# Designed miniproteins, single chains, continued (2), part 29

Each design is a single chain, and the fold is of that chain. pLDDT is the mean over its residues in the fold that is shown.

## One batch from the design tools (miniprotein)

Design m4993
Fold by ESMFold2-Fast:
Structure m4993 (fold): chain A 55 residues (1-55)
Amino acid sequence: KSVVETDDGDLVTATGLKVGDKVTLTGTTATSQNTGKVGKADTAYNGTGVVKKSE
């Protein structure tokens, strides 16, 4: 799993995304703005953020 750190400072766990990608979150769908790859968010969220490595 990776964590998306949103522009609002929230943390959303997601799968299927690359660390460092900027993503658009629409409900439980996370779309990479860098690659177009679609992942799944663990919770519904609407916004943008950056994929961080879970530590």
Scores: mean pLDDT 79

Design m4994
Fold by ESMFold2-Fast:
Formats: C-alpha cells, sequence, structure tokens
Structure m4994 (fold): chain A 95 residues (1-95)
C-alpha cells in the first residue's frame, strides 16, 4: 500500500464512521449518505477498492445493515435506500 493509499484509507474510514453516527444515531439519512459517498469516492479514487468491489461489499453487507438498522430502531428500508444512492453516486463519480 502506498502512503497516499494509507492516507485515503484513514480519511475514508473516518468519513464512514461519521456517516454511521449520522445515519444510525441521528437518523440524518441525507447527511449519512453524503458522508458515505465521499468516503467511498476516496477509496475508489485512491485505488484501495474498485467500483465492482464497492458494489460487491455493499451487496454482501445489506442483510447485516438491515439487521443493525432494525436493532437500533431505524427505518431499515430508508437506511438501505440512502446507502444504495451513496454507492451509486461514488461509482458514478469514478466513471
Amino acid sequence: MSDEQLQADVESSLLLMKSSVYMFVMKDYEEGARLTADGLTLEIESGLLTPEEVRESFERSKKKIEELAKKLGNDAEKVLEALERAVEEAIRRAE
């Protein structure tokens, strides 16, 4: 991993952690989606993940995200829709 990729990994991880707070705790799905898109964009642009790997990771995680959202008293459908839009936006920016 390059120093640039390590920096991107740290920065994207911080954005994704902040996104989780907005999404699951504050129920601010719009801001959560924006932060997720920004974090995923950094991962793709730095070469840490391909657009395909981002999509595959999200699909693999959907059930766990749904279960977590329900457990935390969130609207699981709204959470998944917000995250789907964020993933699509990050992939679109990389094209």
Scores: mean pLDDT 85

Design m4995
Fold by ESMFold2-Fast:
Parts: sequence; C-alpha cells; structure tokens
Structure m4995 (fold): chain A 96 residues (1-96)
Amino acid sequence: SMEELIKRAEELEKKGKELVIQGGTGENGSAELILKGLDLLAEAARLYVEAKEFDKAEEVIEELRELSRTLPPEVQKEIEEKIKEIEELKERVKEE
C-alpha cells in the first residue's frame, strides 16, 4: 500500500542519514557507512516516488547530489546513475 511505502521510505531516509553522519563524523570517517547510508537514501527516494510523494523524493535526490559532490568521481557516477533511474521512475509514475 502507499502508506506502507511512505513508512518504509521514512525509515530508510532516517537510517540513511544516520549512517552518513556516523561515517563522516566518527573514527576515520567510515567510507562503508557513508556508502551504505547513500544506498538507503536512494532506496528511500525510490519508495517516495512509488508512493507519489514527489516533493519528498526531490528533497532526498537533492541531498544525494550534495553529499556525492565531495566523494570520489567513481562514486559520484554511481549515485548519478541511481538518481537517473529514480527520475525515470518518477516520470512513469506521474503518467499513472
């Protein structure tokens, strides 16, 4: 259901943000935690799109772009590919 998608997206967004903060501010800046957090944020944005919560999806996409700009080029490319998939899904969902 849409309600279940929204709840899961909110949980993934919260956990993703927590992991990025811990990875960036903890001992030695754990790259593994940052990458895991970014993956959860991308999944949250996708679920927001499926739930037709486009404004929330856009906020998470913007945060992903901002966070990725400080990461190595190969990681930036991977994040941009995920964003492109989410934006393509958004256009399909809007037609429904």
Scores: mean pLDDT 84

Design m4996
Fold by ESMFold2-Fast:
Structure m4996 (fold): chain A 64 residues (1-64)
Amino acid sequence: MEEAEELIDKAAEELGKLFPDGDAVRDTVRADPEAGIRLARSVPEGKEAADLMEKAKELRDKIA
């Protein structure tokens, strides 16, 4: 869980930099990582953030 949380936080910060409403984007990523992944995939610069969120999801699935 801790490692997954760190990856989500890092993805939120990176994706937030790419949008004018960064605070709303960061809130979306933390509240709904699935929506965050879709948003990240909508922009070319979002690939790194999407990869981080997908890794966090895999880690959560392994712990559960």
Scores: mean pLDDT 75

Design m4997
Fold by ESMFold2-Fast:
Structure m4997 (fold): chain A 88 residues (1-88)
Amino acid sequence: PVYLRPEDFTEADVERLRAELIEITGGEKEKEKMLAKMKEIGEVAYEYLQRAYELEENGAPVALIAAALRGAVEFAKLGLKVKAAEEK
């Protein structure tokens, strides 16, 4: 069985996931530009990133922010693979 454990998400995970998102978006660091790029990649990836930003703005626990960022990264990678397959 796979469990989502809040203690597995730390500030270090948030920084790592942000770095992955910057790489996925081709170097976008600005919030609005990153959201626009994620929306191009996939709606679910965009929704997760938007949720992560809302959680961060509201001072939510690091574990929730990290979980939302992880969702954004995973769905963005999936969306890019699907788009690559559809274009071939």
Scores: mean pLDDT 76

Design m4998
Fold by ESMFold2-Fast:
Structure m4998 (fold): chain A 63 residues (1-63)
Amino acid sequence: EVEARIDALKARIEASDMPPEEKEQLLRALDYLREHRDQFTPQQIDEFLAAFEARIDALNAAA
């Protein structure tokens, strides 16, 4: 479920050791996706969430 994935990603971002600026940017982007879900296809939503998961992994590895 998209909502559960967004909530899990938000929790992961908040718990991560990345800079506050990066956290704020990622959280805002997830909020935008949640608010505007009807403007995206299921495939686009999945691609966005997968990209965010990969970005969080990369930022955590770099931190």
Scores: mean pLDDT 79

Design m4999
Fold by ESMFold2-Fast:
Structure m4999 (fold): chain A 61 residues (1-61)
Amino acid sequence: SWIDQVQKKLQQAKDGKLSSKEANELLKRGVHFSKEQAQSFKKKGRLKMAKKAEESYKESL
C-alpha cells in the first residue's frame, strides 16, 4: 500500500539515507518529516535536504 511505501521511506530518512528524489516526491504528496529525520539528514552533511525536512516538520505543527 501507499502507507507501507511511505513508512519504509521514512525509515530510510531516519538513517539519513533516503534519496533527494524520493524525499521530494514524499514532500510533493504532503508527507511531513519528523525533527529526528531532519537532524539525520544534517548529520550526514545533506544540509539542503535537512532544511527542506525541517520546513516540512514545522509545517506539520
Scores: mean pLDDT 84

Design m5000
Fold by ESMFold2-Fast:
Structure m5000 (fold): chain A 94 residues (1-94)
Amino acid sequence: MLSEKQKKLLELIEETRKRVLEIMEKEKAPQSLIDEYELYFDIMLHEVKTLPAEEAIKGAINALKHLADKAKKLGLEELYKEFEEAIKRLEELL
């Protein structure tokens, strides 16, 4: 059984994915960034199930920081803000 913290993490990751994909379509993000995000999403889902909750959260924060930096460099301002908000929500879960 997943812990309450793991369940909250999973819900946050899933909610973030829906918003991120909508923003990526709206801002016409390059396919390479979309593909990289989906790879990190799969890793985050795997880590929620296989790592202690705190380590899974830290992994998700690091992945989103990397993606946020890429979004900023590409001028995808709305996507960058969404990643920053997701990171803040993850930090509050620690």
Scores: mean pLDDT 87

Design m5001
Fold by ESMFold2-Fast:
Parts: structure tokens; sequence; C-alpha cells
Structure m5001 (fold): chain A 109 residues (1-109)
């Protein structure tokens, strides 16, 4: 119970930062029509995974955050391939936040 409450607060705070960086990524991607659909889909997928992390057990939160970090890193690599280094930098920042949150949740289980 107490570990679940701590995990939920960690996910909530990390999620707010992740979505802030993804919003900056969407704004940057508006300058590059090739990356905008990637960013819009990545943001929607991040929202779904963060909702799952907030509603589940600490173990489910860890799984969702690890998957989110992988998805964000993959999206950053695709943005880099398209030459959109600004959007890629926001995706890499969001991925690092998700990875750190996953490590902190892991310490609770």
Amino acid sequence: MEAAERARELVRRAGELILEYLDKGVEAAKKNPETLPLMEETRREAERLLERALSGSPEEALEALNRLADILLRAAQEAEKKGDLETASYLRAAAAIADRAAREVRRLI
C-alpha cells in the first residue's frame, strides 16, 4: 500500500515532466512536417502508458515506464534520421525522465 502510493507520486511527477517535454517536441516538430505525425502519435502513446502506470501496481508502473522509455528513445532515433535534431532532443530528455522514474519505482519493489 505505502510503496504503491510512493510509486504513484513518482509516476505523477515524472509524467508531468515527460508530457511537458513532449509538448515542446510537438511545437518543434511543427517546423518539420516529416516528424509532426511521429510526435503526435508518440504523445498519445505516452499518455496511454502513463495512465496505465498511474492506475496499476508498482510492478505494472515499472513495466509501463520501461516501455515508455524504449518508445521515446526509438522516436528520438527516427526524428534524428529525419534531420529533426531539436525534436529528437526533447524525445531523448523525455526518455531519460522515464528511465529514471522506472529505476526509482524498481527500488520500491
Scores: mean pLDDT 89

Design m5002
Fold by ESMFold2-Fast:
Structure m5002 (fold): chain A 82 residues (1-82)
Amino acid sequence: SEERKKKLLEKIKEQRKLWESSDESRKLEVFGGASEGLGLMGREIAKLAPKDKKSLLELSKKSFEKGRELLKKAEELREKER
């Protein structure tokens, strides 16, 4: 409905403002955490999907590696931005 659409647009605008005001290190920190979360989710789904278990575990490992890499870069930038 139009009321829901207005509220959604308002939330999107607020989210965009927060994102635009975030520094590079904050963005990397968010992406790093999200990648680690995907890694955990991949492990749990792998337990429930035997035929896709190998692919899901491999994706999980890659997500953890990427998350770790991004969080490391975020830490380095946080030190540099202060």
Scores: mean pLDDT 76

Design m5003
Fold by ESMFold2-Fast:
Structure m5003 (fold): chain A 76 residues (1-76)
Amino acid sequence: SDAEAERLYEEGKAAYEKGDYETAARLFREAYRLAQDPRLQLRILGELIKALNKLGRGKEAAEVLREASRLQEEMR
């Protein structure tokens, strides 16, 4: 549900603020899987990209960026 996704999204942001980028990335992926609202999905993917970049996982960040671009185009 979106409520569960928002909970995980906020938990992921808290982990990111503490410098735990691995936990943040995991929580953002879980949030994305549960999210149904495209705007919430887009917000989650943006934070996931930030966490993956902090981890040096540039290939995964690029894949997530392509997914975010696809969602953004669908919202037009």
Scores: mean pLDDT 89

Design m5004
Fold by ESMFold2-Fast:
Structure m5004 (fold): chain A 78 residues (1-78)
Amino acid sequence: SHTAQLLAQATAEIRAILAASDALTPAEKAQLLARVTAQLAKDLAAANSNEEKQQVADAAVALVRELVAMRKAGLKPG
């Protein structure tokens, strides 16, 4: 399904972002991946259109990029 493809694509992109980062420990990477992909699966199931599903998937990837960038810069989320 389109939902399954989006989940798989976003998960693969998140894995690639985390694999390329040296700012997080392996345990932190595993926890973040599990947390974000679990939330993404719920958000995709709740979405009412393909456009909304794409926005939710894009937001999940953007969140991981931002968290990795903040950690690399020595910034902590409040």
Scores: mean pLDDT 86

Design m5005
Fold by ESMFold2-Fast:
Structure m5005 (fold): chain A 63 residues (1-63)
Amino acid sequence: LGVEGLRIGAELYAELKAAGIEAEVEIDPARARVTVRARGSEEQLRLAEELRERAEKELQEIA
């Protein structure tokens, strides 16, 4: 969980940054959850949620 969780979080942060989305990413390994606090347009917030959900599913599959 430790190394893979960090990888998933780093990849998510990189994708958000590449998309121009201002965001904070938190990984909760005990609950296998991913939290994103983003600001921007509705389109950017929707993309951030899609990327968060994908990362959370990946984290849950390896937990």
Scores: mean pLDDT 80

Design m5006
Fold by ESMFold2-Fast:
Structure m5006 (fold): chain A 65 residues (1-65)
Amino acid sequence: SKREQAIEYARRYGEGLAEQLGKATGKEATVEIERVDDRTLRVTVRAGDVVIEVDINLDDLLKGF
């Protein structure tokens, strides 16, 4: 479904950010994906003392599929 594709896109986006942040910091990077509400996925990437939090609007993402 389009929703499953959107969630998979958010996961891959977070993994890409984690890889880049891990290389930039030299620290292990972790990815957490949380569904905040019916329209919002939150992607949190952590590496050492660096935390990046991105809210992805599912409606905007689904329009592209």
Scores: mean pLDDT 79

Design m5007
Fold by ESMFold2-Fast:
Structure m5007 (fold): chain A 81 residues (1-81)
Amino acid sequence: MEEEVEKIIEEGLKLLEENKKIMEAKDDPAELMGEAFSEVEKLSKEEAMKILAGAAYVVAEKAGNIEEGKKAIRELFEKYK
């Protein structure tokens, strides 16, 4: 369970990082948005859930509630397995 949660968070963060790197490389936000939406369309339902987990983790980390964030993510994925 912990291994699965960590992997989901890691993959979600990776997807966010990939979008960030494209943003840093591009000066045109409109073209960037088009590419990002095209990438999301290619993702499976499971990958979309990973993006949400990554975003939730970032928010929890920023708020100083990492432990609670990880518990919430685990609970979510356990219910929707």
Scores: mean pLDDT 62

Design m5008
Fold by ESMFold2-Fast:
Structure m5008 (fold): chain A 95 residues (1-95)
Amino acid sequence: SRAEIIEELRRVYEAGLPRLEEAEKNLSEEKKKEIEKRAKELAEIAVRALEGDEEAQKRLAEIEAELRENASNYTDYEKIYFGYKFYKYLIELLE
């Protein structure tokens, strides 16, 4: 159910909070804002994809491929911060 998905996402988010705090200390305010914007945009696409929007499903797959191809261009802190902000926005949009 939607509630079970939200609860699982929340558990993943909560478990990662110490890693998120470390990432926040190692990123500039400008970089954090850039990542948060991208994470929110991806979360909005992900919600539409979960609701059965075929165009959103295709776009999500394209973004996932782009992220895999460019993985070496991002720091571990950038990846951690992006992932947790994505989960945060996804939870907020699903509630």
Scores: mean pLDDT 80

Design m5009
Fold by ESMFold2-Fast:
Structure m5009 (fold): chain A 73 residues (1-73)
Amino acid sequence: MEKIVEEYLRKARESKTAGEATMYLVTAMVTAATGEEVDIGEAFDLIGEGKFEMTPEALEKFKKLYNKILSDL
């Protein structure tokens, strides 16, 4: 999980367009929140189907991973 979140955040940082960066950031957030390895399509499907919810717990988990990865980048 952590390696995949790191990879998506790195790709978001290297993105040349807002759309591309948003896709990677959203996928990183869904992956961190669910604890499951998801691709971009799966992440957006979960959001579209209402199966993804950014709870306070999920947001804290994402912030912790984001801050750790940002320190390493």
Scores: mean pLDDT 70

Design m5010
Fold by ESMFold2-Fast:
Structure m5010 (fold): chain A 83 residues (1-83)
Amino acid sequence: MSPFAEKIRAAAEAAGVSLDEVLTAEQVADIYMKAQGITSPVNRRVVAEEIRRALEAVGLDPDRATVKQIIDAVEKAEAAGLL
């Protein structure tokens, strides 16, 4: 199975979102969920919380990160076993 970071990258590409665009964790969670066909509000909250945790772990503001920074932070968190 593709890692979570790779799925976020693919979802952003499918949505036509630039890697340089600044999005909130919740906006990225919405893009990811749409790409995966997930409609559950609970799953949306979990995905947004995982993204926020990954960004905070690298010292970034979860409300002011670029899509590239979000993908890089999630990839690092997955490698560290935090996701």
Scores: mean pLDDT 79

Design m5011
Fold by ESMFold2-Fast:
Structure m5011 (fold): chain A 89 residues (1-89)
Amino acid sequence: NEIDELVDILLDPLAPLEDRVAAVAKFVDIKDREKRAELVEKMLKRYGLFEEAEEYKEKLLNSKTEEEISEVFKETVNTIVEAEEKRRS
C-alpha cells in the first residue's frame, strides 16, 4: 500500500533526505482527508506519540487547503525525524 510505503520511507534512517521530501510531497498530493489522517496517525503511533497522533489527526481532518495539510504533515515529519534521531543515538 502506498501509504505504508510513505511511512516506511519517512521512518527509514537510511533513506536519503530527498526520498523523504518526495514522500512528503506524495502525501500532500493525497486529497482524501481520511487517508491523510490515517497516514499521520500511523506514523506517530509507530513512535508511541499517541497524544500528537490524536491532535494532528484532528487538525488534518479539519484541513481545507494544501497549505494547511502541508503544515500539519511537516510538523509530523519533523517530530518523527527527531524521534528517529533519538532512537539512533
Scores: mean pLDDT 73

Design m5012
Fold by ESMFold2-Fast:
Structure m5012 (fold): chain A 105 residues (1-105)
Amino acid sequence: SARVEELKKLNAEIKKSGDYKAYAKALMELVKENPTPEAKKGIEELAELYERMEKLDEEEQEKLMIEFARKAGAGELTEEEREKLKELAKEAKELVEEEEKKKKE
């Protein structure tokens, strides 16, 4: 879809700068302004990942993140990439909680 291509272009542009944290924030803002079914599902999956991680110790959190990355086709993550994934998952949970609060009136 045209929206997925826009997200890929944004990803490529921000990756050139090497600022993965700025990338994560830009992706969250883009989803907030223009939610697509695919982006919303991705955010929900990330929110579920973070909720599951909160109940686990550090070793089990690493295993869960590795499984999530493999299921997504990303393969093995570096320690820095795992930290970025955890931060992204936390932001996704906050976004989902805010949307649920709005739906509950």
Scores: mean pLDDT 63

Design m5013
Fold by ESMFold2-Fast:
Structure m5013 (fold): chain A 84 residues (1-84)
Amino acid sequence: SHMREQLAKDVEKALKELGVSEETIKKAAELIRNGDVEGLRQLAEEYFKEGKVYPATLLLAAAGILEGKSREEIRKEIDEFLKN
């Protein structure tokens, strides 16, 4: 879908700016294009455990957008994720 393709491109650009590896960027983009919300959440959890907080929150935001969540719902989920 056009929405998934645009989201994948936006996330690729943001992850590149954050210094994320090319391999992880490609994996995240493919998960977005496939609508794999659980895969994105799992990748975010892995990044959070590694101390890569900004990439993790970006992947959670992408997952929320794919689920059709509002900006407020996404923000609340990210805030709760960061408290754990």
Scores: mean pLDDT 84

Design m5014
Fold by ESMFold2-Fast:
Structure m5014 (fold): chain A 84 residues (1-84)
Amino acid sequence: SELLKKIEEIRKKKEEESLASYPERVAEALRELEELIRKGAPKEELEETLERLIEEYGLSEKEKLLLRAFLESEYELLEEYKKK
């Protein structure tokens, strides 16, 4: 829908601004998650990908919490607009 596309654009801009402040490995992991969200991956696949990225990029527990908070924020935005 039109709203979903606009959410994706806003999300991408916000994420790109945030990525500049993160360690490079965390920024790469966030980019991969955002790409899957853009492709409409279901919540279960996004959580499985999060676990894979934590292992692949060697993320710390703090970095894992940051990525999880990012996913939760994105799901809340998508759920809210999909209900309209």
Scores: mean pLDDT 70

Design m5015
Fold by ESMFold2-Fast:
Structure m5015 (fold): chain A 78 residues (1-78)
Amino acid sequence: SKKDEAEKLMKRFEELEAKFREALAAGNVDEARRLVEEMQRILDEIEELGKNDKEILHMAIELGGRLVGLTAMVVTAE
């Protein structure tokens, strides 16, 4: 189902987020930027699945907010 596909994508997003945190902890800013770009692509796929599905759209909104925070961490080079 569309929900099963969205949940698989959400799990992939969270796996990439974990790798992103590891990359930042290691000082690997270039890898962290690459991972943010991959997470954006996954978010775009969830948003497409969320057309006319409020639960999937809410998932996309929540992940989008998280991705904004992760992008800010990369931009500030903390």
Scores: mean pLDDT 85

Design m5016
Fold by ESMFold2-Fast:
Structure m5016 (fold): chain A 95 residues (1-95)
Amino acid sequence: MSEEKKKAVKELLTLVANKDLEGLEKKLEELLEKGIITEEEKEEILRQAREIIKELEEYLAKLNEEEKQKLMKAIETYIAASGPEAIAKAQAILE
């Protein structure tokens, strides 16, 4: 996978974790304009992101406030970091 695609995936995952569908759509338009993704890939990513956000919200609704905060912070940390350090940082937050 190209470095440009890796960076794009990281940014898209951050937007999904924040439930920012408007930001996600804007980022996908930028990636499309730069030729990094196709129109078909954009539509598929938006479809999957909506499903993930829905499932995440349904899951979060079953957790208490402290558990929600820990999980969301772990997800954000995992997305923000790269390599083996990402896993270690996410695990430290969940403990």
Scores: mean pLDDT 68

Design m5017
Fold by ESMFold2-Fast:
Structure m5017 (fold): chain A 87 residues (1-87)
Amino acid sequence: MSLEEVMDLLNVPKKYLPAAEKAIEDFLAENPNFSISTWTEEHDKQLEEFVRKALEEEGIKLDEITFKRLVSAVFLYLLEIAREREE
């Protein structure tokens, strides 16, 4: 499933796709060998921070509900990447 498809599933507007892609790139750069089995609370905090920074760089202010949905979309896409690495 593509990132855009995950965002559509969670009703996150496509205008936030660049911020989502940036957050994923930054997360993967910091955590190149991440896996579901080694996922920690620190990874959750890092992901939220990368999403927040990407939005701030674009001058975007999100309501809490949309922000949480965007973070969830990015997380689900990272889980898909991790699943493919395990196969």
Scores: mean pLDDT 81

Design m5018
Fold by ESMFold2-Fast:
Structure m5018 (fold): chain A 85 residues (1-85)
Amino acid sequence: DEERRRQEKLDKVNKEIRELSNSFSKSINETDPKIKEQYKKKFIELAKKLLGVSEEEINYLLTPSPESTHLLGEKITEKLREVRS
């Protein structure tokens, strides 16, 4: 069933995006520098794996701005659209 496989892929991607978002939040808001660095590395790895972004783009995404937040949202939306198609 193609629809079932598509739904399974979407569920997996949603789970991974949730993990990406959690890692991003903790990489910004964590007060312990060691833990912050661990979540930053996890975010970088997940962003490369899920969104196909470079480390240069990830550095931009980790810089808090409306533009970087918009870019992250666009990359997530595009990934979800690809899985749905």
Scores: mean pLDDT 77

Design m5019
Fold by ESMFold2-Fast:
Structure m5019 (fold): chain A 112 residues (1-112)
Amino acid sequence: TAAEAQLEALMAVFDKYAVDGKLDLAGLTKFLVDVLGIPPEHAEDVARKLIEILDLDGDGTISREEFRAFLKYLLGMAAETETERKVQRRLLELDKDKDLVITPRELIEAAK
């Protein structure tokens, strides 16, 4: 599907921002600005919040699997693995209106 093609393209970008196969705060902040169009003045706060939500192993970084789960949620794709279900549950906690998709605007608002 178009969503699957977009997912694979975004996953290819992960490796440009990742260090040792993981996204740290700086790498995620740059991805949010460069790829998702989050304003630079909000990007670090959004990145910190996303790390809190997506960091399932508590190391302060986002793994490739956790990042894939996040992108699948943004693209409206179904959760198929336990990691994807955990990520989807946590991301829904950021959605004040309980919408099925979190917009960049909702992510910025959640970081305040």
Scores: mean pLDDT 73

Design m5020
Fold by ESMFold2-Fast:
Structure m5020 (fold): chain A 89 residues (1-89)
Amino acid sequence: AEKAVEELREAARELGREARRYEENPTPETVSRFTGAALRTIGLGLQSSLEGGGEEARRVLEEELERERDNPLARLALEGALRTVEGAE
């Protein structure tokens, strides 16, 4: 659980960066990087929840949602990850 939660936080931060890159310059590469980061964040959220770290995963995702308050694309993906974690509990 601990390792998956740490990876989730890293993935969520990368998601925020890739979302900003996509908004600044929408290219096939920035779309691919954003999509990959979104899927990784959702997958790590689910993995953390299934490993018994759902409470920690939810907290991490809520913290990153607040951090990304001015990043609507990242927030959409983070909300998807949060719903996935909540649904697995």
Scores: mean pLDDT 83

Design m5021
Fold by ESMFold2-Fast:
Structure m5021 (fold): chain A 95 residues (1-95)
Amino acid sequence: EIDLSAEELVELIKERAKEALENAKNEAELLLGKLLEAILNEDEKEKEEYKKKLIELAKKKVEKAGAGEEMKKKVEEDIEKLEELIEKIVAEAKA
């Protein structure tokens, strides 16, 4: 019912990144917020740093939950897909 433009999606992502950084209750929320901010700012160095930290944290959490290597691979792939989706939205908003 509501079609969001690429520009409106970028603004929503910016607000969510700020909210995650300001209200971070744990390291995962803080790292996600920093990753979103790095993607929005096109900071490749910070993007890779926070993506790597978020993937490692996610893998540690699924390992503690007794999940196997397949689940660790899935969380890494999901984080990479999220990055690609957000980068695509940011690129479309700039076009």
Scores: mean pLDDT 72

Design m5022
Fold by ESMFold2-Fast:
Structure m5022 (fold): chain A 99 residues (1-99)
Amino acid sequence: KKENIEKGEKLYKAAEKMDEVWLKFERGEITPEEAAKEMKKIYDEIKDYLNETTRKLVEDAIKALEGYARGEITPDEAKAAVERAMSALLIESEIYKAI
């Protein structure tokens, strides 16, 4: 269980970091391109712990920020993608702690 608790803690911290990146972007402190890069760094640290569904949701969030940077999607669409990814990470964090 200790190994699973440590993995769960990493996923929880990753979700916290993604939320911080999103808030900086919403405040205009960073560009959508920088937000996508920061989320990709967070993703690269945890991707080996993720199931395929959560991995896809995090990748979709990064692609949404990149798409927003190119003017291809709306801010609401980017926000929805990021919120789905964060929710999935929090759910996986709790699953790891429970097993």
Scores: mean pLDDT 83

Design m5023
Fold by ESMFold2-Fast:
Structure m5023 (fold): chain A 82 residues (1-82)
Amino acid sequence: SALAEAVRSALLVFARKFGLSTAGVDALVAELERLADAEELERTTAFLLAMSSEPQGYSEEALAAAPLSPGVRALLRRYLTA
């Protein structure tokens, strides 16, 4: 889907900028599609792009404050802290 491609693109931008492995990105996107509706996938994409614009990158405080479900936050935390 276009939303899955947007999330995948945002994850790859974040990974490349902050030196994270791109392995598992497609599996993560598939899990996000199972847990999140269209609106939450759009919020997830916006969150990842916002974090990519910041020099600090990943922030647990920012993730905890994000308007995302606990399941989506847990998946992102697992990937972003690996």
Scores: mean pLDDT 84

Design m5024
Fold by ESMFold2-Fast:
Structure m5024 (fold): chain A 90 residues (1-90)
Amino acid sequence: SAAREELAREALAQLDAALSKYEEALKRAEAENPGEGKEKVEELKRAYELARRVLESALKNGLDPEELLERLAEALERGDEEEVERIIEE
């Protein structure tokens, strides 16, 4: 439906904006405190990149992006990289 497509586009735009902010924070962390903040910012950036791919794939295949994002969040919390790959391939 058009409403679902609009929500997906808005969500993608929000993820892109968040990713840009994290990338800027990573560059700032490199300048101000190299090493300590980098890993956290990189982890968050990676999570947003994966969420973006999942949402984009869901939109392409007519799947529910909310369910996929929830499963992705759980997999990331567990550190289950295999499940993360499984979700983004779907």
Scores: mean pLDDT 65

Design m5025
Fold by ESMFold2-Fast:
Structure m5025 (fold): chain A 72 residues (1-72)
Amino acid sequence: MSTIEKILKLVKEGKLKPDKAYSAAEVAKMLGVSQSTASKALRKMEKQGLVERLADGRFRFTEEGVKTAELL
């Protein structure tokens, strides 16, 4: 299972909420991975339109990201 799939499963399970913004460090802690691994996955998800990067560097899930998670 990829890091992106693990992140999307946390969204599906309600552990990551679409109305909240998360840092790469917070996501890394939830997954038990390095901050570098979480940051790479989140940047790839940003390019895919599944998350948006906020001005403070935190990430928020898009409607497309939430829909993708629900299909898992």
Scores: mean pLDDT 85

Design m5026
Fold by ESMFold2-Fast:
Structure m5026 (fold): chain A 81 residues (1-81)
Amino acid sequence: SLYYELLALNYIHKANKLMKEADEFEKQGDLDRAIELYKEAIENYQKALEFARLSGNEELVKIAEEKLKEAQTRLDELQAK
């Protein structure tokens, strides 16, 4: 479904922006803001993954899964410090 593909892409785009903002706050030493933005990015990638699965587009599913894993790894690393 093209409709679900567009929804998945919109959530990926939003999550990518949140990841970039989180990275900038992490560089500034604002870890609390970085953590909140990484959490928001994770939620948006989770929504992207659900819509990618509904779309039947296996490439989008893989992209969303990889991005979600990257975001989760970044959050885990930051919270472990």
Scores: mean pLDDT 89

